# Designs tried in a protein design run: designed miniproteins, single chains, continued (3). Part 104

Each design is a single chain, and the fold is of that chain. pLDDT is the mean over its residues in the fold that is shown.

## One batch from the design tools (miniprotein)

Design m11846
Fold by ESMFold2-Fast:
Structure m11846 (fold): chain A 63 residues (1-63)
Amino acid sequence: MLSETEARVLGLLISEGDKPLSVSEIAERLKVSQATVSRALRRLEERGLVERVSPGVYRLAKI
């Protein structure tokens, strides 16, 4: 199961389609800390739901 933060981060990336977002952009849009976003993105990457395209930049994984 996803945490509240993981679900919000994933939902934002789904709404942006294939557009990559930085940790700082996600944090700004969700009004949470960059540390909180970074932790959620690592958990989503471990689950294969998002991919890191460059340091600090993530997008939805292709399924």
Scores: mean pLDDT 82

Design m11847
Fold by ESMFold2-Fast:
Structure m11847 (fold): chain A 86 residues (1-86)
Amino acid sequence: AGLPEVVEAKAEPSEATAYPGQTVTFKVTALVRAPDGSLVEKTAEVSVTLPADAQGTLTIPAAAEVEVNGQRVGAVADVKVTVLPP
């Protein structure tokens, strides 16, 4: 008995390009171990807004929240965003 445990998280796309201040949406897929020991796959969309002063290539943690057995758990997958020149 316990809280669900995130075993693996992936983001699609893992890489994107965006302008400073733009919002980019990622699909995060989490593999979660439920309290009964079963593995379940959950997906959630995460929107990330780039800072207005963003430049170069950023590694951003795409943090999603998924629900398993009535409990919410955080899943984080790193994504790479290449900032386009203004």
Scores: mean pLDDT 82

Design m11850
Fold by ESMFold2-Fast:
Structure m11850 (fold): chain A 68 residues (1-68)
Amino acid sequence: MVKVKIMIDKAVDDKVIAIVEKHEGKIISKTENSIEVLLEDSTKIPGIMKDLVEAGYNVDGFVSLDIE
């Protein structure tokens, strides 16, 4: 499993949550502009990033917190 923090240029809303859940991500925590997600593996990351960008979010940062 991989724990990742995604930082975006806009507030984390239900659309961001839906994108993460679509890729089988589990939300661990969220702030105004960031979300921490537990993923099965790193292969889920490109899909989440693509969907966020297509939805109009700019990804300001991406941090691996825990890689197993």
Scores: mean pLDDT 78

Design m11851
Fold by ESMFold2-Fast:
Structure m11851 (fold): chain A 66 residues (1-66)
Amino acid sequence: SRAELAAGAAEAGAAAASGPEAGKRARIYVQNMGLAGLDVAEAARAGGEAGGGPRAAKWAQQMGSL
């Protein structure tokens, strides 16, 4: 699903930027939020921000854009 893709992108991007705990937090955030009308990249960005802050958000958005 698109929500599953966003959760995976949020986890991968946040983990790359801020470590595995940030990745886990980012994934959980997206799983709880769902897409909420956002596209995959924007949902991944929101999860990344929640998990690891602005840098994690940027990396998560980039991963969600692939």
Scores: mean pLDDT 83

Design m11852
Fold by ESMFold2-Fast:
Structure m11852 (fold): chain A 66 residues (1-66)
Amino acid sequence: SKDEEILERLKKEEEELLAIWDSLSEEEKERVIERLEGLIELLKKEGASEEVIKAMEELLEKLKSL
């Protein structure tokens, strides 16, 4: 399904992002967070599945806690 494809992509992107997170500048980290926040808002407006939105929000919380 489309949601399964999105979740698989998000998982791969999360793994890659977390692997390089500590090497990013503070400015680059802020840009990533802003992009994720904007994407979550867009997904909510488009009626994306709760599972996809939750996965994005959990990633955002992880990044903000690092």
Scores: mean pLDDT 80

Design m11853
Fold by ESMFold2-Fast:
Formats: C-alpha cells, structure tokens, sequence
Structure m11853 (fold): chain A 71 residues (1-71)
C-alpha cells in the first residue's frame, strides 16, 4: 500500500540521519537517542518528503495531519 511505501522511505531517511549523527557525535550519543526526540523524527520524515516524487506529496499531507492532531 502507499502507506507501506511511505513508511519504508521514512525508515530509510531515519537510518541515514542516524548514520550522520553517529559520525558527528559518536555511538554513545546515538545510544542515548534510543527514544528519538520528536524533533529528530520530524526531520527524518521531512527529509523523506523532499524526494520530489508522488510519495513526497502524500507524506507532506500526512505530516500536516499529524501536526494538526498534535494541536
């Protein structure tokens, strides 16, 4: 389904961000991020939406709904 594909893209972006954080801060900081801050999750999802394909539009709409639900 489209949601499954969006979830896979989000997970890929999250893994790339985690690798970058490991390189910058080292493994100990990454281990401390076991429960990722909401900010990091939003950054990962935003990065996934920046691909500029059909999925980026769907993910952007999902992000908007998620932000609305938080309010």
Amino acid sequence: SLLSQASALFQQALEEIQKEVIERYGEEKVKAMKQLPFEVLIEAMKKATERGDEYSKVLRELLKQLEEERK
Scores: mean pLDDT 60

Design m11854
Fold by ESMFold2-Fast:
Structure m11854 (fold): chain A 109 residues (1-109)
Amino acid sequence: MEVELPTLTFTADSPEPTYATGSATIEAKVKAGEELTVKAQVEVRASRPMVARATLSVNGKGETSESEPVRVDGPGATATLTVEAKMKAPEKDGIVKVSVTVRVEVTPL
């Protein structure tokens, strides 16, 4: 099963390396032992040239996934980072609540 999070937006305007985090709790109807894929998209808006990377962490299962670094040639440029993580569903059919944290790190060029 695949669950997509709403697209997060991060405005990067710092001359120094910085980061932002967003968190969400999702509910998914799963079968026992099914693989659940959580997908997140982050739109980075840059006021200057920078490199952005997103990390998705699934709370309660310890899984973490990183996107490829993406160059954002600001000012006025945007880039979308896609990151996904997989987890195993519980051994029972039903609704599971999954807490996820997305971290976006940006480094000025």
Scores: mean pLDDT 75

Design m11855
Fold by ESMFold2-Fast:
Structure m11855 (fold): chain A 56 residues (1-56)
Amino acid sequence: PLEELRRRKEELMRELARKAQHYYDIAKNSKDPELQKKYKELAEKFVEEALALGRE
C-alpha cells in the first residue's frame, strides 16, 4: 500500500514538474509582460503543488 502511494505521488510530481517547465518556457518566450507574468505565476503554482505532494 505505501509502495503504491509512493509511485502515484511520484507520477503526479513528475507531471506537475513537466507542466511547470512548460509554462516557464511559455513565459520566457513571451514578449508580452502580462502573459509573461501570468504564465510564470502558473508555473510557480505547479512547482508549489509538487513540493506540497513531496511533503506528504
Scores: mean pLDDT 81

Design m11856
Fold by ESMFold2-Fast:
Structure m11856 (fold): chain A 53 residues (1-53)
Amino acid sequence: SKEEILRLIADALRKIGDVFQDLLNGKLSEEEADKKVEEITAEYRKKLAEVDA
């Protein structure tokens, strides 16, 4: 549903924001941040395909 898609988008954006905040706070390296964003994006794509199918 549209609500499920919007929820997935909001969740992905929040998680990406948290990763960059941790990078800014020195909790993550640039390499670690890149990997986490890749993981979040992959999870988002997988869940979107399951809802949009």
Scores: mean pLDDT 84

Design m11857
Fold by ESMFold2-Fast:
Structure m11857 (fold): chain A 63 residues (1-63)
Amino acid sequence: MMSPEELLALAKEYRKKAEEYLKKARELEKQGKTFEAEILRGMAALYYGIAGFLERKAEELAK
């Protein structure tokens, strides 16, 4: 079982991955690759969702 601190650390890693995808999406938009940029934005949204889920669970388990 993961501790609340471990869940928060994992959430931070998922947010970092989301930010990396968002950065790459902006680079692709600059190149006119709008479809590829949309895919990466979708992946970033998914990773942000995972991070939010982990943060919520960490808060619940800390009590």
Scores: mean pLDDT 84

Design m11858
Fold by ESMFold2-Fast:
Structure m11858 (fold): chain A 92 residues (1-92)
Amino acid sequence: SAELEALARHFEAVARGFEAAAPQVSPEVAELLRRAAELARAAAEAARAGDLERAERLAAEADEVLARLRAAASEEELAILHEALRAARAAL
């Protein structure tokens, strides 16, 4: 399905953004970014398999990790993440 592939590519773009930001931030924020990226990649695979319930659950888990990251990250680290996500989405 073109729709499921588009959803999977969106999750993969988000994961690439997290992965690109990770080496530019503190170790604590980097660990949260790595975890969010793993969850986003798992959501992409679930979407390709047509398992939308699993994809939604994994995306929700990633959002919970991102909430923790926003509480721990500096404004500079959040700006790095924002730019990395913008660049990754522009490459879709």
Scores: mean pLDDT 89

Design m11859
Fold by ESMFold2-Fast:
Structure m11859 (fold): chain A 64 residues (1-64)
Amino acid sequence: MEKRRREAALITAAGIIYSAYVSGLLSKEEAIRQLRELAEEAEREGLEEAAEYARELIERIEAE
């Protein structure tokens, strides 16, 4: 798979996790856990934009 497609998929997944949290479908603890796992996966694959986006969403959730 192309790196670009994989990064776009992870960014989309991070957005879905955040949306689920905002909608009340996912707890704060579960959303942070899933976003941390996604950020770690993105870092392992060298997908810096996806990792940064996931970390930004974690900070937004923690600030609430």
Scores: mean pLDDT 84

Design m11860
Fold by ESMFold2-Fast:
Structure m11860 (fold): chain A 65 residues (1-65)
Amino acid sequence: SAATEARVAAELADFAARLAAARSEAELQAIVGEAVNRAAATLDPAAASELMARLSAVRDAVLAA
């Protein structure tokens, strides 16, 4: 639904900013852990998987920089 897509986009934007600001690998792991827990608590499994796939792409871009 449009509401689910908007929620996924908002969560992705928040976690993407936090990943870009991370100062250590431990901090990156903590942010990813929060994203997984938040997705599981607020989204259905399909939407959670979509958020995690998009977040993985952002994480990979941050690690490549």
Scores: mean pLDDT 77

Design m11861
Fold by ESMFold2-Fast:
Structure m11861 (fold): chain A 79 residues (1-79)
Amino acid sequence: MSLEERLRELFKDVKEEVYAFVQEGDTYKLYRVKDGKVELLETIPKSELRAKIEELAPGNDYIYFPVGEEGVLVVVKKK
């Protein structure tokens, strides 16, 4: 199963906008998951992860948690 297929399956029932950061070496691939669609937005260096999370959901208007063993961090926008 591809990463995109796994993300689609994992969040198929989530109605909120979800951002998934997938670790690949020293970088993270940022995916947006909404309405059953998985979109690759960009690739960012590990050092920029916190700044990107704040950009997507400023003022801690989010919840994040590690998902699985593939280094996936999920950010759910609380609005």
Scores: mean pLDDT 68

Design m11862
Fold by ESMFold2-Fast:
Structure m11862 (fold): chain A 58 residues (1-58)
Amino acid sequence: MEVEADKVVIDLGDGEIVIDGKVKITFSEDGKTATIKNLEKGEEITVPTSRIKEVTLL
């Protein structure tokens, strides 16, 4: 499952990452992990879905 968002906030335990702009979120088949890709910069990070605090959808 894939969703597009304007903003994602991730809690890493030792801090937060805020990704602004066009972001694509791809959830794993079991829903346990999510891959978050910044579409403007091409950077991606894979995190446990429980670490995603906030998603602002397009």
Scores: mean pLDDT 78

Design m11863
Fold by ESMFold2-Fast:
Order: C-alpha cells, then structure tokens, then sequence
Structure m11863 (fold): chain A 76 residues (1-76)
C-alpha cells in the first residue's frame, strides 16, 4: 500500500539522519558513513523506481548467463 511505502521512506530518512549524527560525533569513519548511505540510497531507488531497477537486474543476469555460455532459452 501507499502507506507502507511512505512508512519505509520515513524509516530510511530517519536512518540517514542517525548516520549523519554518528558521523558528526566521530562514532563512524567516513568510509563507513559513505557505504551506509549508499545502501540507504539503493533501498530508496527500489521504492521509487522498482520497474527500472528490476529491468537492470534482469539485464545483468542475462549478461552473466551469456558470459557463462548458457543459452537464452534458460533465462526464460
């Protein structure tokens, strides 16, 4: 539902704020902060553009299967 999606967006926003506060206090390194923010941004992208994200995943899976010598019929 739209309410569940909004709740998840709000949770991601809160998590980002908490990470920013931890970084400001020196509780986490810059690398840890960047990696955590990257993961939050990926989750956000999945919520707001799931169709495009799914399309990209399928394209990557098809490319890997072709590189492994699998016929296209096995991807259907």
Amino acid sequence: SMEEIQKKIDELAKKHTELREKYKRGEISLDEYIEAVRKINLEYAKLVNPIFYDMLKRAEEAKKALEEGKPLEELL
Scores: mean pLDDT 76

Design m11864
Fold by ESMFold2-Fast:
Structure m11864 (fold): chain A 109 residues (1-109)
Amino acid sequence: SAALAAARAAVAQATVRATSLALDLLDRGAAPEEAIAAAERLLDAEVAPVLAAADPAVRAVVEALKAAGKEAVRLTVALAAGDEEAVKAAQEALAKAVAAANAAEAAAL
């Protein structure tokens, strides 16, 4: 649907902005957990109006995509910090979140 495509695009753009914020904060000396927390707050804030406008089926997809976006931010921060343990944990969490988002999207169609 056009609504699902627009919601997907909005979450993707919000995730790019959240990731850019996290990397900027790391470059300025923020701790990884602080960069992730700030990025997650930005992602929640930017996705909030998309969730408010969405039908229940589209809302479930947006929530799952937002969760995947948070794990993508965590992976990017872990890679930038050179934390191999955090990278592995984030890769596993991202794979699980992406699978959940794909399942939610299939159920919405």
Scores: mean pLDDT 89

Design m11865
Fold by ESMFold2-Fast:
Structure m11865 (fold): chain A 118 residues (1-118)
Amino acid sequence: MITLTESGGGTFKEGDSLRLTSKISGPVENIFQVGWYRQREGEPLKFVASIDMLTGETSYAPEVAGRFTISYDREKSTTYLDMKDLKKEDTATYYTFAVDLGDHGKVYWGEGVEVKVV
């Protein structure tokens, strides 16, 4: 079973930088893609960023492109989301996901980590 453990949330100031972390536990060999969605209060869940586990190819939502960087540390089985120049609109709960091709494309989700920009 895959589990995703998120950390790095909290309350930050406008203009700050932060790193969100998602540790993947379990059989990671079949994980095809990992990434982040976010949900702002009163809004739908929205895509933020993803990384292909085989190629390292990244994808970003247009509103975060250039400010956010996703990366994966294979030794630590950990996904990072580096968020630069924080804006008040970055206030959201951030959910990590992982896609398991070995389990018919099953998507695993983290519990969510809250980021508040003041």
Scores: mean pLDDT 86

Design m11866
Fold by ESMFold2-Fast:
Structure m11866 (fold): chain A 68 residues (1-68)
Amino acid sequence: MLEAEILEALGRMYIAIGKLLKSKGKIEEALESYEKAIELFEEAYKLYPSEEFKKLIEEARKLKEELE
């Protein structure tokens, strides 16, 4: 489970980066950060399916959709 935990932590960092970039008006860069977060959370979910990872994927997708 260590690998899934590392992927989760990285995904959460990309969400934080994306939110910061959005606040600065860097929408394209924010979208890229959210895409990276989604990829990381999906990989974590493949390794360890959990409701927490599923919710993180949903939240990241919603954040990306709001910028599209």
Scores: mean pLDDT 85

Design m11867
Fold by ESMFold2-Fast:
Structure m11867 (fold): chain A 68 residues (1-68)
Amino acid sequence: MSLEEQIEELFRKLMLAIANLDRATAEELLARLRELMEQAGVPQEKIDAVVAALRAMLDATEARRAAR
């Protein structure tokens, strides 16, 4: 599997973990995604922005369900 395919698969799994509010799995997948992006030579600033956005999405999803 190519590095790009691995990143795409992790992203799909991460979105499912966020939708299911599985924070432990989401955090593990975020760490793995960061590692793969670093291996792909993505600039650190870009990696930090992507990880921050995905973590914010998880937090927002948890907050929305708690408020419903």
Scores: mean pLDDT 80

Design m11868
Fold by ESMFold2-Fast:
Structure m11868 (fold): chain A 92 residues (1-92)
Amino acid sequence: MSVEELIEALERQAEGLIKQIEEWGKAAGEEELAEEAIRLIREAARLAKEALRARAAGDEERARELEKRALEIEERLRKLGEEIAEKYLAAK
C-alpha cells in the first residue's frame, strides 16, 4: 500500500466517524460532547497523517512521537465516543 493510499483511507475513516458522532450527538442532545469528539478525530487524523509522511521520509523517531500523540488522543476519543453512544442508545 502506498503512503497516499493509507492517508486517503485514514481521511475516509475520520470523515465516517465525524458523521456518526455528529448524528449520535444531535439525536442524544449532546452536541457539545459531539463537537469535542469531532475536534479530537480531526487532531488524531492530522497527527497520524504526519506520522505516515515522517515514516515515508525515513524519520522513524518523529513518526513514533507523532504516533504516540495520536494514540493518546484516540484513547480520549474512545471514551467520549462510548459516552455519546450510551446516551444515544438511552435516548432511543
Scores: mean pLDDT 82

Design m11869
Fold by ESMFold2-Fast:
Structure m11869 (fold): chain A 79 residues (1-79)
Amino acid sequence: MEEEIEKKAREILDSLRAGLDGVVDAFREGVAGMTAEDAKRIVDQLAEAAKKVLPEKYIPEVDRLRDQALARIDEVAAA
């Protein structure tokens, strides 16, 4: 496997992490009346976009990041 592909995958995963954190923070702050359902939908969309460009071996990491973001949204909604 090309070394450059692994570097690119790390960049995409870092971007995904930042995007997911942004969604959780926006929901916590109540930006534009965002509901938990809205936040979860955006999380799923970001994860799906990452999966389209990443090699299959990184799919479990994307799923883990998505699941963590969804859990954080549920915790904020339950508070």
Scores: mean pLDDT 83

Design m11870
Fold by ESMFold2-Fast:
Structure m11870 (fold): chain A 80 residues (1-80)
Amino acid sequence: TAELQAALEAALASVPDTFASPEEAGRAAEAAARAAVPDAAEVTVSVEEVGPGRARVRVHVVLADGDGAVAEKEVAIRAP
């Protein structure tokens, strides 16, 4: 639904823009998506490095009724 898509996009928008690792970015995105869509049957997160110090986080959520939404966010990865 449009409401599911908007909720997921808002959740990803609330995630910080910078992380120490792609793994931390993925965990933050999953936590935000699960908090925004607590009735999600499935949550899938993928993180792809798109350049030096940049990663794209993609989240796919599916509800028990088969409704689904996908949102993406690009974040900065800063090594210590």
Scores: mean pLDDT 81

Design m11871
Fold by ESMFold2-Fast:
Structure m11871 (fold): chain A 79 residues (1-79)
Amino acid sequence: DARATATALRGLARGARTMSAEQLAAAVRETVASLAAHGVSPEHLALLRETGEEAVRLVEAGDRAGAAALLEAAAERLE
């Protein structure tokens, strides 16, 4: 559960470095839906969704490094 969520957050962090804001937003939605289907807890899904949405805003503002760092920090908190 926590490990699956941390892995997803690290994947999104790599995406934040190269994806558009629209592509990252789609990746966040797809990842949340996939983890929900696999029974990940509502708390971890909320963390992923909220952190992902903030990362999308950072990419939209041009701060790709900040978006990646935010997602990596969230993953570290779960490990």
Scores: mean pLDDT 85

Design m11872
Fold by ESMFold2-Fast:
Structure m11872 (fold): chain A 58 residues (1-58)
Amino acid sequence: SREEIREELAREFPELSDEEIDAFVDQALALHEKGFISEDQILPFARMLAETEVRVRR
């Protein structure tokens, strides 16, 4: 599941490094482990973080 989420995010945001993708996925997973988001929300949350990073870079 984690690896599939990472690969999906990397395909959507090829401009982001593997380290950046990992950080966003890990943040989303940490929220899920704490019970703040459902498993189905992990990818959408990581995507939101990645999209925000890309926009901040312009």
Scores: mean pLDDT 82

Design m11873
Fold by ESMFold2-Fast:
Structure m11873 (fold): chain A 91 residues (1-91)
Amino acid sequence: ITLDQIHELVDKLTEDLDLSEEQKQILYEIGEYAYKNKLDIHTFIVFLTLLVEKLRENNMKLSEEEINEILEESEIPEEYWPYLKEKLSKL
């Protein structure tokens, strides 16, 4: 899988969300981080799917509690959490 494919995956899964350029950039950075740090692609897809669903439900806003729920439900390893929490809090 390539970085271009990660960007296309983000674009495809968020296509129906009216994301700002800044929000889209944050999701690209998350995808690139996952790729460079060898996060399993299936785990990343589950994570991104849950994230998109929560963003739809909460009118594009996420609390710290909701971020923790997404990370737990997607089974993201704890070593990725500090970076992902920081990025998602800026979304």
Scores: mean pLDDT 81

Design m11874
Fold by ESMFold2-Fast:
Order: sequence, then structure tokens, then C-alpha cells
Structure m11874 (fold): chain A 79 residues (1-79)
Amino acid sequence: LEEEAERLLEEAEEAIREGKPEEALRKALEVGEIAAKLLFEEGKPELAEEFLKRALELIARAYEAAGKPEAAAKARELL
């Protein structure tokens, strides 16, 4: 799960750089799902929080790149 989350975060950052904000958003949301599993199934709240924070930052950047600053601001509120 941790290795998969790290890979998805790297791919999301690359997608933002390539001008593919929807792809970046999808990958960041998948990291959020892994964070939920780490919290509820594995009992690793600190690790879950770290991945969730990183995913939310990427979600915000993806929304900004897509021209949706209000959605980006909402994502940052959850940090």
C-alpha cells in the first residue's frame, strides 16, 4: 500500500507537469483511498494522515491547473 501510494503521488505530479489535471486528480484520489485503508484496516493513522495531506495538496494543484480555484481552495481547507 505505501509503495503504491508513493508511485501514485509521483505519477500525479508528473501528470500536472504534462498538463493532464484530470489524470492527476484521479491518481491523487486513489492515494486518498489507500490512506483510508491505512487508517481503518491497518491502524496506521500517522501514515494515513501524511498520505492524505500529500494527496489533498495534489488535488488542489490539479484543480488550479484545471481552472477551478474555488475547488482548489476547498481541498486546502481539509489540510
Scores: mean pLDDT 79

Design m11875
Fold by ESMFold2-Fast:
Structure m11875 (fold): chain A 85 residues (1-85)
Amino acid sequence: SLEREMDLGVLMVAAAVVRVVVRRDPSPEVLAEAGELLRKLARRAEEIGAPAEVVELLRRAAELAAAGDAEGALAALDAALDALG
């Protein structure tokens, strides 16, 4: 459905924006905010029926960002974006 494709597209764009921001500024403050946003994106992904792999990768990215692991968070985000596109 168009609504489902729009929801998935918005999720993809939001995840891509978080990836760009973290890659440019991997500071503890940015990583903490990214972790919070990625947690919300993972919840939204589950609510809209995104593939389980996408939900898992967004949750992993959120946990890694919250832990201050910028490289781990970016790797999980790259995998989530690959699975979405």
Scores: mean pLDDT 88

Design m11876
Fold by ESMFold2-Fast:
Structure m11876 (fold): chain A 67 residues (1-67)
Amino acid sequence: SSQEEAKKLRELFETDRKKTAELLAKRLGVPVEAAELALEGHELARDGAPDEKIEELGERILEILKE
């Protein structure tokens, strides 16, 4: 079933994304939330999302990093 296959792939991507965010946070010395937003911004940029959406995520990352 294509639905079952899509669910399995989604679970794998979610698991990998979380692990990637945790590793990035550890390597860069930033909160996991900031790393997660950075990955989301990268995906939005690759998908051709409007600049406004990317800038909004960038502002949220900067606020987290400012403490």
Scores: mean pLDDT 75

Design m11877
Fold by ESMFold2-Fast:
Structure m11877 (fold): chain A 55 residues (1-55)
Amino acid sequence: DLDILREKLLIEKALKENPTLSPEEVLKKLGVSLLTLDQVRNFKAQLRAEGKIPR
């Protein structure tokens, strides 16, 4: 799904720029509507595990 991939890319970019953003802050800042809080939280954990953002 292209729209979900686009939102994930925006989330990844935002978290790379500010890794201290909470999932709630990410959703509010980006106006994300396709991903739930739990999905954003899981995605942040995945990015951390992959070494793309700081632990």
Scores: mean pLDDT 78

Design m11878
Fold by ESMFold2-Fast:
Structure m11878 (fold): chain A 85 residues (1-85)
Amino acid sequence: TEEHLKELIKGLRRLSEAARETDPQTAEMLDALARSLENLIAEGRKMPMSVIGEIVKNVLDTVLRRAKDPEVLRLAEELLALVES
């Protein structure tokens, strides 16, 4: 639903902020994804939540493999759980 999508966007932006100092490239990727999802809501475009979930999971998988900061890892795991709910 739109509420679930808004929670994902909030999580992506929070994760981006946490990653900004240690991995600016990953932070930019997360911001770009959050922006794309915001544009879907703003334009009234509908994408199946399963497709959105797969895109977010793929990005989070990259973050989890790359990140060394425990806080970034914790936030990525929390967001992954939200996507899987």
Scores: mean pLDDT 80

Design m11879
Fold by ESMFold2-Fast:
Structure m11879 (fold): chain A 66 residues (1-66)
Amino acid sequence: SELYLKMEATSLYIKAKKALEEGNVDEAKRYIEKLREISDLAEQMGFTELAEEIRKVAEELEEKVK
């Protein structure tokens, strides 16, 4: 469901931010990859706006992990 994908993405976002705060770049990259996977799933299910929102969040996190 769309709500479930939103909740999963939110959880991954929080985990990625915590990993970045702790300086754990490799762990943050894994959570960002999971966010991209959820975005792809949302797009396949027809939740295009949600997919774009999650993708933008992943891109913002990737900018912090240069």
Scores: mean pLDDT 86

Design m11880
Fold by ESMFold2-Fast:
Structure m11880 (fold): chain A 90 residues (1-90)
Amino acid sequence: MSVEEQRKLLGEARKGLGSPDPAVQLQAVRTLAELLSSPDEAVRGGAVLDLGEALSNPNPEVRALAREALEKALEDPDPDVAAIARTALQ
């Protein structure tokens, strides 16, 4: 998958978190978790920010998946990405 495709998926996933459909919300948070493995720091930065917002989602399953993904992001090689994850998990 190209970085351009990953940036498009990031935007779609962010929109999906606000969906009234729980299946769309769950797919969105799973996509954000996958984007944390991107080689592009900007994609990982966007994904970690959106996962932080997902911790406040009304769906408890979305919140649980977001927390698991953010815990993995604590070890990100980009110190800014890791710092965002740490702030979100406090």
Scores: mean pLDDT 85

Design m11881
Fold by ESMFold2-Fast:
Structure m11881 (fold): chain A 68 residues (1-68)
Amino acid sequence: SEADRELAEGLRRVVEEIERDPDRYSLDDIRALLDLVRQAAAESTDPEVRRELEELARRLEELLRERE
């Protein structure tokens, strides 16, 4: 759906912003975003949107791993 594409685009922009300056964001904020992205991916019926959200989840997991 168009709403799913808009959500995925918005989440991608937020993840890109965090990746540019990860130290400005709390671990709890990144965890909350990861949970939201995972839920959006699980609920998406669009395969392309799901793939984008799964990729964003992997990027957030890597950020959390690096900060521990």
Scores: mean pLDDT 84

Design m11882
Fold by ESMFold2-Fast:
Formats: structure tokens, C-alpha cells, sequence
Structure m11882 (fold): chain A 92 residues (1-92)
């Protein structure tokens, strides 16, 4: 829903403000954030944000492929997914 899209957009902007490139997609109760060009310190921040998202009740999966990190945030509803995505974005 709209909440998940807003959370996805927030996370995308936070990654771009950190000097990396990002896309973020929201589908139902899921937000997928793909970021490239993150420094190792920023990647650790994303992982910390993922842990924070799990405290919000979301399920978080992180995949690293070369210079690209894909974070999948799944909630019970779009609001939980949105909160999780914002937590990931705040970690950058």
C-alpha cells in the first residue's frame, strides 16, 4: 500500500544522501531496497538497520552481490514493512 511505498522511498533517499545509488520497490507487505556503491561502514549500517527492522516485527533478508546489496523487508502488513524499510534507511 501507500505506507510501504513511502517507506521504500525514504530508504532510497537515505542511501542516495549517503552518496550511493539505490532503487526501492514496494509490493503488498514487502519492500525491496537495492543499493550499490556503499562503503563497508555504510553496509554495516544497513545490517544494523535490518536488525532494528526485525525489532519492528519485520523479516529481513540481506544479499550482497559484488558492489550491490539487496535488502528485502517483509511485514505482516504494509505499515510494518514501511517501518522496517525506514529502519534500514536510518542505518546508512
Amino acid sequence: GRAARDGAEYARRRVEEAGAEATAEAKGNEVVITASGLTPSQMMGVLAGGVAAEYEGAKVEVKSEGDTVTVTVTGENPEVAARGARAVGRGV
Scores: mean pLDDT 83

